# Designed miniproteins, single chains, continued (2), part 61

Each design is a single chain, and the fold is of that chain. pLDDT is the mean over its residues in the fold that is shown.

## One batch from the design tools (miniprotein)

Design m6242
Fold by ESMFold2-Fast:
Structure m6242 (fold): chain A 62 residues (1-62)
Amino acid sequence: MVPKTEKDEEVKVVVTRVDAAGNVVEEESFTATIPAGSDVEEQSAILTEAIRAARAARAAAA
């Protein structure tokens, strides 16, 4: 198991929102850069931060 990255990596995350009926209401994609030497926990924090920031920007678009 290799928990750390040795190089900066770009990751793409896709989040899909569905209605109670199962219809896709919205899809969002985010790109984040994982710096070299990041632990799995750090990678998760970076991805969570990127998703949160993008969602906050969407919410502000009201």
Scores: mean pLDDT 70

Design m6243
Fold by ESMFold2-Fast:
Order: structure tokens, then sequence, then C-alpha cells
Structure m6243 (fold): chain A 56 residues (1-56)
């Protein structure tokens, strides 16, 4: 997971307050991207299920 990777990078280095601020922004961005991908996959599964119901 990108979110897990970026969070670990932020925590491992004894970051300064300025580095924490910047790194937090990067983690939040990665969370948003993973959420969008999850929603997209749910949409695909839903569409496939509806098409199957029409055939079955």
Amino acid sequence: SEVKKKTQELLEGSPTPEEVSRGTGEVLRAIGEEQEEYVKELGKKRKEEEEKLKLE
C-alpha cells in the first residue's frame, strides 16, 4: 500500500516539524488516490454483476 509506505517513511526519520507538515500532505494525497481506486473497482464489479443478472 502506498499509504503505508509513505506513512512509514514519515515516521522512520526523526522528522522535523516542517518535514512532518510536508510528509503529512503526501500521506493524505496517497489516501485520496487509494480511495478513488477502490471506488472505481466497486463500480466495475457492480456493472459486471448487473450484466450477469441479465444473462442469468
Scores: mean pLDDT 72

Design m6244
Fold by ESMFold2-Fast:
Structure m6244 (fold): chain A 79 residues (1-79)
Amino acid sequence: MEEEVKRMLETLRQLEKDLEEVKKLLKETTDEELKEQIKQSLQDTLVMLEKLKEKFKDHPEVIEAIEELEKKIEELLKE
């Protein structure tokens, strides 16, 4: 259990870094088709994160990390 939680937190930290790069790409690109593809990937990520919240519901540290990422993704989708 501890190793699974640790690996998940590492995965969530990597995803947070990836989101910063996605934010830059969305700001810099003028390709509307690419923007739509990125937004679709972000929506798919939100679905994955919701499933992970159910799996890790007894681990508040994971839930908090997921909720922080969900807020960041929702902000990106509004732009």
Scores: mean pLDDT 81

Design m6245
Fold by ESMFold2-Fast:
Order: sequence, then C-alpha cells, then structure tokens
Structure m6245 (fold): chain A 56 residues (1-56)
Amino acid sequence: HMEEEIERQLARLEAERHLSPEQRENVRRALRIAAERGHDLETVTRTILAATAPAA
C-alpha cells in the first residue's frame, strides 16, 4: 500500500533528522506525489536524507 510506504519512509526520516512540523508535512506531500507518479520512494527518501545531512 502506497500510503503505508509513505508513512514508513517519513518515520525513517524523522528518526534520522530533526524535522519541524512544516518540514514533515512538506516531505509527506513530496513522498505522496512521488508515489502517485510511480517513483521509487526508497530513492526519494535517500535523496532527502543526503540533502538534509547534518554538518560533520
């Protein structure tokens, strides 16, 4: 189920990053759009993780 996968990836992002409520909603929206268009949510999530990596 696409929605279950979206919530799973969002939970993973929340576990690895400190997301504001606004950022969380933006990510959820982006994941839903990606899923609806047939994009690989694992790849999308990995890209978001890379883009939001903390400073060394």
Scores: mean pLDDT 77

Design m6246
Fold by ESMFold2-Fast:
Structure m6246 (fold): chain A 64 residues (1-64)
Amino acid sequence: GRVAERVARAREEGREHYQKLSEEKRKILEEIAEKLREIGRETDLYYEALKNGDYEKAQEILNK
């Protein structure tokens, strides 16, 4: 219908605007993803220390 045609056109125009915004967001998201991967590795080490009852090592990881 006419509504669908208008929505499709508005979506195309919005997509062009979104492409510029998404490039800035992609840079931020890539930086966040890298930090999350680092946190993931530290989190694994932290939980292993907790499983072993090694609270000293767990604290050392947090103070890294």
Scores: mean pLDDT 72

Design m6247
Fold by ESMFold2-Fast:
Structure m6247 (fold): chain A 71 residues (1-71)
Amino acid sequence: DLGDRFVEERLREIERLLEEARPRLSPEEYERLRRRIEETREAVRTLPGAVRRLELLERTRREVEETIARA
């Protein structure tokens, strides 16, 4: 199992990336990414299986990173 600890660690990493980039993002982009992270947190809690959870976390991290890189 991916485990709750690993999930929380990955989500905290993504949240840290967003907070570090906050001054470089528009308020709209920041709010959109924050909502995406919260949606991912809720979805991961209900998804069965380590592979699906990891895939969702990786997709969210990639989206955040790509948005920040384009900011």
Scores: mean pLDDT 81

Design m6248
Fold by ESMFold2-Fast:
Structure m6248 (fold): chain A 97 residues (1-97)
Amino acid sequence: MEKKKLEEYIKEIKELAKELGLDEETVETLIKLVEEGYKLGILDLGYKIAVLSAKYTAARRAGDLETARALAEEAAPLLEEYREVLKKAGEEYNLFE
């Protein structure tokens, strides 16, 4: 995976979070999702999940439950794909630990 693309995605997440008024703890969690996606070879998926999670958190905190629900529904299949990659990676590492 391209390190330049990782840096660009982290920058975009920081800018989005600032626009949405998200706290530093939430921003750190979103950045970790992108970094984990990079390590697992699914950087684009990690970034997409982070963007949807940021928007979901902002909508929920604003009381926009309809938008939050729509974002959660969009994120659901991506989260399933991400979870399967995590399981597969864990099984591979456990074989050699």
Scores: mean pLDDT 79

Design m6249
Fold by ESMFold2-Fast:
Structure m6249 (fold): chain A 72 residues (1-72)
Amino acid sequence: TLAQEFEEALRAGDDERAIELAEELIAQLKKQSLVSAAVGAHDLLKVARELGREKVAEFLEEKLRELRSQLP
């Protein structure tokens, strides 16, 4: 799954690949709903924080803010 590939990229220290995978997953979830995309982004952010991947966590925090700003 994209989520598994994302975690593997984080563990490998491949921040660029992790960001690409996160954007792909968020884009797929946005087709379903903004709520699904926000939940998915938050879940990815938790994993990035737990693994200490600061650059990826900062990217996801920004994406989550953007998604939340579009919610009622």
Scores: mean pLDDT 85

Design m6250
Fold by ESMFold2-Fast:
Structure m6250 (fold): chain A 60 residues (1-60)
Amino acid sequence: SREELIARLNELGREVRKKYEEADEEKQKKILELEREAVRAVARGDYETAIRLLEEALKL
């Protein structure tokens, strides 16, 4: 459901912010790019793509 996807996005967003704070400058740049792409995906209603992008950020 949309509610489940939004809840997952909110949780991933918190995890990505924590990772960003602990990351070096190069990883921070990559995380910011992935977050920006995720925001664009959400704006299009593409929550599944946004989730994948945030999960990619956590793998950095």
Scores: mean pLDDT 87

Design m6251
Fold by ESMFold2-Fast:
Structure m6251 (fold): chain A 90 residues (1-90)
Amino acid sequence: DAAGAAAVALGALGLAAGLAGLGEVGGRLAAVAGGLAAASSDPAARIAGGAAALAAGRAAVRAATTRAGRMAGVAGALAGIGAIIEAGGK
């Protein structure tokens, strides 16, 4: 679905941004990717998008210099984990 595809793409971009030292951008992309993964109805897209959001969020937290950037990274990582849990069951 469109939400799942967007979650994977934005999560991958967020991870790349975080690894490049753009933690604030990476955190925002991770948060959006996590939300889109949670909104996906496709379990495979929830897992892939959630994993991408989690990876992007972790990279963003390490690269971000502001509280807002770190909080966005944490939010993305948590939303990604939630999407994976919902897809995989309890």
Scores: mean pLDDT 78

Design m6252
Fold by ESMFold2-Fast:
Structure m6252 (fold): chain A 70 residues (1-70)
Amino acid sequence: MLEKAKELEEKAVEAFKKGDYETARKLAREAGELLVAKLRAEGREEEAAALEEHLKGLLEKLEKLAEEAK
């Protein structure tokens, strides 16, 4: 699970560097959701909730960057 999240993060960064902010946002969301699920499965609910909130903010910023890139 963590390995797959890492791979998705790397692909998200590559998409971001290529100016594909929509793909970067999708991949970042998927990676973040996997990490949140892992933390919850381990009983680390507070950390999972904090990560989920940070992820939401990151995805909103990426969406704004995609709009500004037009």
Scores: mean pLDDT 78

Design m6253
Fold by ESMFold2-Fast:
Structure m6253 (fold): chain A 99 residues (1-99)
Amino acid sequence: SHMEKARKAVAAQLLAIAANVSVELGDRETAKRYVEAAVELAIESGDPEALRLVAENAIKSGDKEIAEIVLEGLRQAADRFPEHREEYEKLIEEVEKKL
């Protein structure tokens, strides 16, 4: 349903923001768990905008492990949603370039 997908997209964004705060507080284990959940929810939403927001927060964190989690998620999304592949590949380049 559209509401279910929208809820997952919003949850992904909130978890990505929470992960960034967790990095700033020095809690990298919590940050990684939040990013993994954010990526999963963003992919399940089917909305490339949700995963773009997760990727932007990963770039902002400056954390290599967090960026690697998001890069793997972007590759999985490109395979699952070939209609959005070009957008996901562009995000992969942006994440790699900012590290």
Scores: mean pLDDT 87

Design m6254
Fold by ESMFold2-Fast:
Structure m6254 (fold): chain A 69 residues (1-69)
Amino acid sequence: SQQRVKEAQALLKEDPNNAAAQTGLGKALLELGKYEEAKEYAQKALDADPTDEEAKKVLEEATKKIEEK
C-alpha cells in the first residue's frame, strides 16, 4: 500500500493530470487509512473523469470513514 502511494506519486510527478494515477493514489491512501487525502485525490479524479466508478467508490468509502471518525 505504501509502495502503491510512491508509484502513483511518481506517475503524477511525470504527468500531474494523470487521472488514473490520481484514482490509484486515492485508493492507496484509503488502504492506509488516510481518508481525508484519499477523498481529495478521488475528487480530483472525478473532476477529470466523472464516469470513473473506482474513484466514486474511493470517495464514498473515504467520506463514510471520515463521518464515522
Scores: mean pLDDT 80

Design m6255
Fold by ESMFold2-Fast:
Structure m6255 (fold): chain A 93 residues (1-93)
Amino acid sequence: SEADRIIEELKEASELDNPEEAMKRVQEAVDRALATDLTPEQIREVRKAVGEAFDKLLEKGADPSRVASLYVAATLELVARELIREGFVPDIR
């Protein structure tokens, strides 16, 4: 399935030695997830894979600030997708 493909892309990205390339590939996988009609279950699996990619990049000595920025952005985008599907928009004030 497309979700399995996206998860595999996230795993492959986390194995790259270059942090710029790794972050670019993770963002591309997240963008693909957002463009795909994923179920809430599939979105949760993708979010788990993003977290695992985050952990691997940190273990390999990637810049924590850059990895954290990527993780936060990806998480917010995926959470926003879930909320939009439910018709719920949180008040941020």
Scores: mean pLDDT 77

Design m6256
Fold by ESMFold2-Fast:
Structure m6256 (fold): chain A 97 residues (1-97)
Amino acid sequence: AKRAAEILRELAERAREELEGEAAREAVELLEEGAEEIEATGEDVHALALKAVGTAMRLLALAEDYRLAGDEESAELLRELARRLLRETDKVIDELE
């Protein structure tokens, strides 16, 4: 649980550095909320995986909102954050076997 939450917080810091304005704020809020949900989930590996996927899906939904608003740069960065989240949490889940 702790490692998965730390990954989401690391991605929140990257969002602060790579995104600007409201997109940065919204991405950070989603990632921090996801980290808190993962910490509250305990050691259930399947529940942790579902929470990580849920956070990634929220980032993808936010990316679509920015794409529709004409901010393609923020949209692509948000999609990259979602991809990184799924990839890094898969590694942690495999290590908990």
Scores: mean pLDDT 78

Design m6258
Fold by ESMFold2-Fast:
Structure m6258 (fold): chain A 72 residues (1-72)
Amino acid sequence: MLSEKEFEGEVLRSLGLMYKSLGEKFKSQGDNETALELYDKAIELFRKAAELGVEEAKEYIEEVEKLKKEVE
């Protein structure tokens, strides 16, 4: 059973992945400005998830930062 912190971390990780996916979609449509905003939200969510013990979120932060550089 997940602890309260583990549950919160998983919710934040899932939200981060959703924002990452939306950012990639907007980037594919040529909306780099919206993609950048969505990637920033994903990074913030992944940072919070990492603080709650979701180690995988650290790798997702690195991936999204690379995606940001493609649209900046």
Scores: mean pLDDT 83

Design m6259
Fold by ESMFold2-Fast:
Structure m6259 (fold): chain A 100 residues (1-100)
Amino acid sequence: MLEELVKRAKELVEEVGREELKRRAEEYERKMREAYEKGDLETAMEYLRKYHGWRFPEAIELALKDKEGEIDEETLKILEEMLRLAEEEMEELRRREELE
């Protein structure tokens, strides 16, 4: 359950680095805002998904602190979805390294 999500978040921090994870999340948040301001909703939604993936470790830490350990099942499902998005981003990053 939550322990598995925390473990996966730590693994991502160890593989990518905490500062790099935050920078990527911030970059995709900016790109999402820019696309949204231009009315490009499809691109905005794509960047929003990337933003959630890259911020997954931070979201785990915030959920634990803000909920004081009282994490609802709905919040756990959201975090699990964010983990799936993070895994997609990691696969895309690895593929991009193979291409360029």
Scores: mean pLDDT 78

Design m6260
Fold by ESMFold2-Fast:
Structure m6260 (fold): chain A 69 residues (1-69)
Amino acid sequence: SIIRAAMAFRRFDTNGNGTLSIAEAQTILRNEFGVRVSPSTIARYDTNGNGTLSFQEFISMVRDIIQRR
């Protein structure tokens, strides 16, 4: 659920800057949702190309990948 994604985001945002690395996002998808997603697929949601996912980018990815499973 989106609530689970939001909670996981908060737990993995260890530096408190409101972003996740691509590797952190991949870990959340695998551990919380049981979905193996490649780093290249996750990078498609990095709209700014900065190597990190904002909260909005992460939630959009979860909606696309998990809800259409």
Scores: mean pLDDT 74

Design m6261
Fold by ESMFold2-Fast:
Structure m6261 (fold): chain A 71 residues (1-71)
Amino acid sequence: SEADKYFEKGREYLSQGEYLKAIEYYEKAIKLDPNMHEAWYNLGQAYFKLGKFEEGMAYFEKSAELSLAHA
């Protein structure tokens, strides 16, 4: 899906240390698929890498909530 393509692009940028670009593509992924808990988790990781710990924790919490809803 288009959301999966944005998610993969986000992962590519995250692996390259391009945290702001990773955030951009993860946000595009969740806009198309708000239930993609992996995108919320990786968005949290990118925010942690930028030292934005409170925002990162909120995204990790959102990811956990969505993951449990699909269990």
Scores: mean pLDDT 87

Design m6262
Fold by ESMFold2-Fast:
Structure m6262 (fold): chain A 98 residues (1-98)
Amino acid sequence: NAELKAIIDGIRQVGDEIAKLLEEAGLSDVAQKVRKATDEMVKAIEAGDSEAFRKALQEALKAIDEGMEKVTDPELKRKLARYGMALAILGIAAELLL
């Protein structure tokens, strides 16, 4: 499914950008939580596992919220919020196709 492939590619790209922003802020532990959760999201899509996908999406968004609370730079916080919204939109699209 070309649409699911596009969503997987989007999740990987957005997840990597979020993790890089968190690493730049010195929040490497939070970045690793985002990387793990987005990897589990991709794995769940590949398996057709809607329940595992929903759980992984919740963990990713929770890690992003944790990063948002810890980041003090307003520009970095704004970028994190934007990518977090993009990941949530990709998550809704993935659930509609699962």
Scores: mean pLDDT 88

Design m6263
Fold by ESMFold2-Fast:
Parts: C-alpha cells; structure tokens; sequence
Structure m6263 (fold): chain A 93 residues (1-93)
C-alpha cells in the first residue's frame, strides 16, 4: 500500500548510520527475489533515499533512475518524472 511504503521511506531517513549497511543488504536481497514491478520500484526508491543519506549521491541517483524507469513502464508518468528530476539534482553534487 502507498501508506506503508511512505512510512518505510520516512523511517529510512531516520535509520542510524550503523544500521544502514544491514538494511541495504536486506533490501538488495528483496530486490533479487521480487517479481512485482511496483514493489521493485518502491524498493529502488528506498535504496535511493538510504544512499542519499549516506552521501553516496552517485548510487542514490542510479537507484532513483531505476525507480523512474519502472514507473514509466507502469504508465506512472508523475512518479517517473519526479524521480528522474531527483536523480539529475543528485548528479550535480
């Protein structure tokens, strides 16, 4: 659900530094196992937020671009454009 993913994203912004690496490894495992494109796009969004919080702007941009590509394939142009813009802004850092 949208509300569940929004809560996960909000919590991702507040994850302590020492727990971020373990969370990233867990999310990477989920990405390898999921076949649902919408869930995959959400996981890429969460990964982007986590890498941005770690200061890894290159990886953050990469994951937001992956999320945008899936949203575009799903016909969700609004989310696709939002994440493309966010990725471009991160590439300027």
Amino acid sequence: SEEEFEKIIENAKKVPDDLREALIEHLESLLKETKNPEVKARLYEIMGVLYEKMGDYEKAAEYFEKAAEIYQQLGDTEHAERFKKRAEELKKK
Scores: mean pLDDT 82

Design m6264
Fold by ESMFold2-Fast:
Structure m6264 (fold): chain A 75 residues (1-75)
Amino acid sequence: HMEKEKRVSELRKRINELEAKADYLKAQGYTAFANAVRKYVEIARKALEQGRIETAEQYIDAAENIVKLAEEKLK
């Protein structure tokens, strides 16, 4: 259904949101979680550049899961 360009745009938006979340986690002292999120985001950016959309989505999903786990600890 979604055009390739629209899908890539959505994934880039999710990457930008993850960068902001990583900065927040680092500010809260969760440096290891922040570093893990940034590492996965970097892999996802590379995959998108190579046209590997499914791979990029997998790493974005993994990074979002790390953020969710860290946020549960911040409660």
Scores: mean pLDDT 84

Design m6265
Fold by ESMFold2-Fast:
Structure m6265 (fold): chain A 94 residues (1-94)
Amino acid sequence: ASEEQLEKAVEYLTYGAIALKEGKYEEAIKYFEKAISLLPEDSPSYALALTLLGKALLELGKYEEAVEYYKKALEIDPDNEEARENLKKAEEKL
């Protein structure tokens, strides 16, 4: 990705995180999807975007989709405690 694409991805991650904190889960998902489209695949920031997208899906009660995103995040970043804990939480809801 270009430097401009990475800067825009960070902006989208920030807006997504704010939306997530405000309970605007569908808006958060759109921002995280935009960030993912601009980030290098298998990068730490890509894994973070997947984790935050999973968290928004979990809050919307979309447990099966949340599980899929957390598993993808953990394939990239196996040491991600938040993704691991939230994966377990989502699986307990199924």
Scores: mean pLDDT 87

Design m6266
Fold by ESMFold2-Fast:
Structure m6266 (fold): chain A 64 residues (1-64)
Amino acid sequence: SDVEYIKEALVSLGVPEEKARELAEKAVELGVDPEYAVRMMRVMVAAGVELTEERIEAIKRSQE
């Protein structure tokens, strides 16, 4: 499942499970490529940026 793939990646980055599920569901709902979503979210976490639904929407807009 694309949701499980993104959720597991976010949990491994230290995101709480409930928040990781919510963000993963949002990314899949918006049609973000799972690999691209995980790559962008890893960069954001490394940069100290909080992951939010608005950031997921920004990731979708950056995807061509």
Scores: mean pLDDT 85

Design m6267
Fold by ESMFold2-Fast:
Structure m6267 (fold): chain A 89 residues (1-89)
Amino acid sequence: MLPEDFLERLERAAKLLREAVETLNQGIKNGDDELILEAVRKAAEAARLFPGFYPFARWLIDEAEQASKNPEVREEIRRLREETDAALR
């Protein structure tokens, strides 16, 4: 294992998770379901890059589902959550 590859993945995952939090907050503030969904996608990607972030990504995804009032968006968030859960086990 190359320490550089591990650190690069950790840094990329951390950046994605930070962007996910910022995007979710903006989506909630603006009532923008597309931003809420984008935040979920970023959080899921962060968890795939670095599974150690899975608990935080999972929390963000759950917050996003609660924040959306659109049933179709909530269903897509649920699918992304299940897909992430399956990938990380």
Scores: mean pLDDT 83

Design m6268
Fold by ESMFold2-Fast:
Structure m6268 (fold): chain A 120 residues (1-120)
Amino acid sequence: MGIPLPTGALAAPVSLSASVDGVTVSFTATGSEAAATAAAQAFIKSIIADLEASPHPAEQRAAEEITALAEAGVPIEDALQAALTLYAKALAEAGLKGTINVAVDAARRGTAGGGEVVPA
């Protein structure tokens, strides 16, 4: 058992994004609410793991803040929006710019988008 996950169900279809100082992170999910919720939980876990792997203090702090939201049982919709914002902010504070897009189609299980973030 790994990282704590937010509770509740995510409405589908859903599209959420955050943009901070030239870093944009977006999440889009279609299909069933169960599939969208599972995809959002997996994405939050991947953000925490990515941030924790970074030596940068801003990214490590963002990982701690997102983990605390998950441990507090914040609803998945609110936790996802906060995670997108904190992730974008941490990458911007680390001097990165670019776009990260995650798109999930529940009819095409296992399909995920990607993006590129480069030093500014």
Scores: mean pLDDT 72

Design m6270
Fold by ESMFold2-Fast:
Structure m6270 (fold): chain A 106 residues (1-106)
Amino acid sequence: MKEKEEFKKVAEEGIKAAQRLIEVADGTPEEMRRAARELRDVAEKLRSVVNKDKSLTLEQLTYAGRAIANLLRAADLAERYSPETRPEIVKAAQEAIEAMKKLLEL
């Protein structure tokens, strides 16, 4: 398997994790913290894969960076849970999903 297969698997994992956070955005603080930890884990996995894969294009690196930034932003907002932050959590998670979908197309 080529290194590109690993980053695509992590991107797919990230999309699922971000979708789970959106599903529990109105949930309990415990559900939000669990989802936030999953997003942080995926962001670190994506960062690790990007650092190891020297074959990635500048465009792939750009979308990976956007995905990581939005995953971490969604996680930070979810950890500070407040009903007023739900739209911002959902927006950050959706932006991460969009960046990872573009990464899968490249």
Scores: mean pLDDT 81

Design m6271
Fold by ESMFold2-Fast:
Structure m6271 (fold): chain A 56 residues (1-56)
Amino acid sequence: SEERARQLLEEAIEYAKKGDVEKATNLGAGAVASAPTQELADRIGEEVSKAVKEAL
């Protein structure tokens, strides 16, 4: 669901900020999988990639 995808994305970003890249990546993958549309999935994947790259 879109709501679940957004919740997992928010958690992924928080873990990326904490430096937990592994947890952030796993939560981000869950967010992408929970997205009801391809457009939302692509956008979430981009945001997760940005957050992880900034944490590295």
Scores: mean pLDDT 82

Design m6272
Fold by ESMFold2-Fast:
Structure m6272 (fold): chain A 57 residues (1-57)
Amino acid sequence: SLSEEVLQEAIRRLEAGEDPRVVAEEILRREGVADQATDEDIERMARLIEAEYERAK
């Protein structure tokens, strides 16, 4: 699971209109796993961020 701070940053970026997949890829890169992340991993992270954003509305 994401840290609360990273999740809140991701939600703010989605509120600003950023692409969830771009946000997800950047988070995975920051965690040092982006080089090994598949498109499925990025989509799964993007879906998680989108779900948290919808829940926060």
Scores: mean pLDDT 76

Design m6273
Fold by ESMFold2-Fast:
Structure m6273 (fold): chain A 76 residues (1-76)
Amino acid sequence: SALNQALAEALRERARRLVEKAAATGDPAAEAAARRAAEALLRLADLVEAQASQEEIAAAEAEAQAAFRALVEALA
């Protein structure tokens, strides 16, 4: 669907920007955490685009949220 494609594109764009911004900091811990968060967003994007089950999408969303919490902690 157009909505699923738009959401997947938005998630992929967010993942790319996150890695680029983290790389600019020169902090290897922040870079590693941002890369993990980006990987989780890309997985979520693939599942949304593929119209995966709600269970699979929810699990990937939880994984992405956990990765973002780790990124916030690395930036503290």
Scores: mean pLDDT 85

Design m6274
Fold by ESMFold2-Fast:
Structure m6274 (fold): chain A 60 residues (1-60)
Amino acid sequence: TEHVRRLVEEALTPRLVEAGLPPEEARRLAREVADRIAAGEPVDVDAVLEEARRLAEERR
């Protein structure tokens, strides 16, 4: 499942940065989500992106 983790992390990290998270936090969150998906856990990626946008809004 390393291939799945890599694909999710590579795809999600730039989206989280675009949502306003710092690159370090975006990578950590993307890796966490990728690990959950690779383990077969249900993860709502849209909800993760909404939370990231909410946090970025507060950092302004």
Scores: mean pLDDT 77

Design m6275
Fold by ESMFold2-Fast:
Structure m6275 (fold): chain A 57 residues (1-57)
Amino acid sequence: HMSKEEEAAREINLKFIEALEQGKPLKEVLDEMRKIAEEKGLPNLVEQIDKMLKELE
């Protein structure tokens, strides 16, 4: 059985792969993933995405 957190992480991962295949800007993809992580109540994932976004600037 996958936890709710694992299911959310998998969904985000699949969306990331799809966005890369479509050539979307990395920052735009990370912004979308951050919103999903907040919506699903995953504060650790939000923090990791925030670090990645800061590294892009």
Scores: mean pLDDT 74

Design m6276
Fold by ESMFold2-Fast:
Structure m6276 (fold): chain A 98 residues (1-98)
Amino acid sequence: MEERVELAIEAAKKLDSVQEKLELIFYLGVKLLRDGVSPEEVREAIERIAKAVGLEHQAEQIYETALSAYEFAKWNPAAAAIVDEGIARLDKLIEETK
């Protein structure tokens, strides 16, 4: 978990736009939920990353939206496909950060 959060912070810092940073944090939240990380730990991870990039005031909204997307994707294949594409983009950004 700690290494995943640190890599996400470094990746987010390299992004130029607020929108790209929000998208990275959102898809990381969804990915962590899919990987079986507890909602409480996911919330803490989102808060930490958002704070590190000056978006702490968005952390709760990002968490709630990620949780909703994760739940919806369980029952909607089209939503699952969109989430999978977003996670793939996140994974590429993280690899480019290493």
Scores: mean pLDDT 85

Design m6277
Fold by ESMFold2-Fast:
Structure m6277 (fold): chain A 86 residues (1-86)
Amino acid sequence: AEELAREAAELLRRAAELDPARREELLALAEAVLDALGQPDAAERLRVLAEGLEEAARESENPETARLLREAAELAREAARELEEA
């Protein structure tokens, strides 16, 4: 779960470099993904964050940013599944 969440955060940081207009939003999402791991409801928080990342991807005008956001969303969902199984 921690490894997948870190990978998702790195993809979000890369997306922030590609989209300066959304930089603060994407960096905040990266921090939120990592912060979720420390919470009692981490799996639920990561699933909600993954849904938000999918929405952000649909709103993105840059195809590469959209791809990174969708990949980050998938990693966040995988992290949530691992936490539920642990």
Scores: mean pLDDT 81

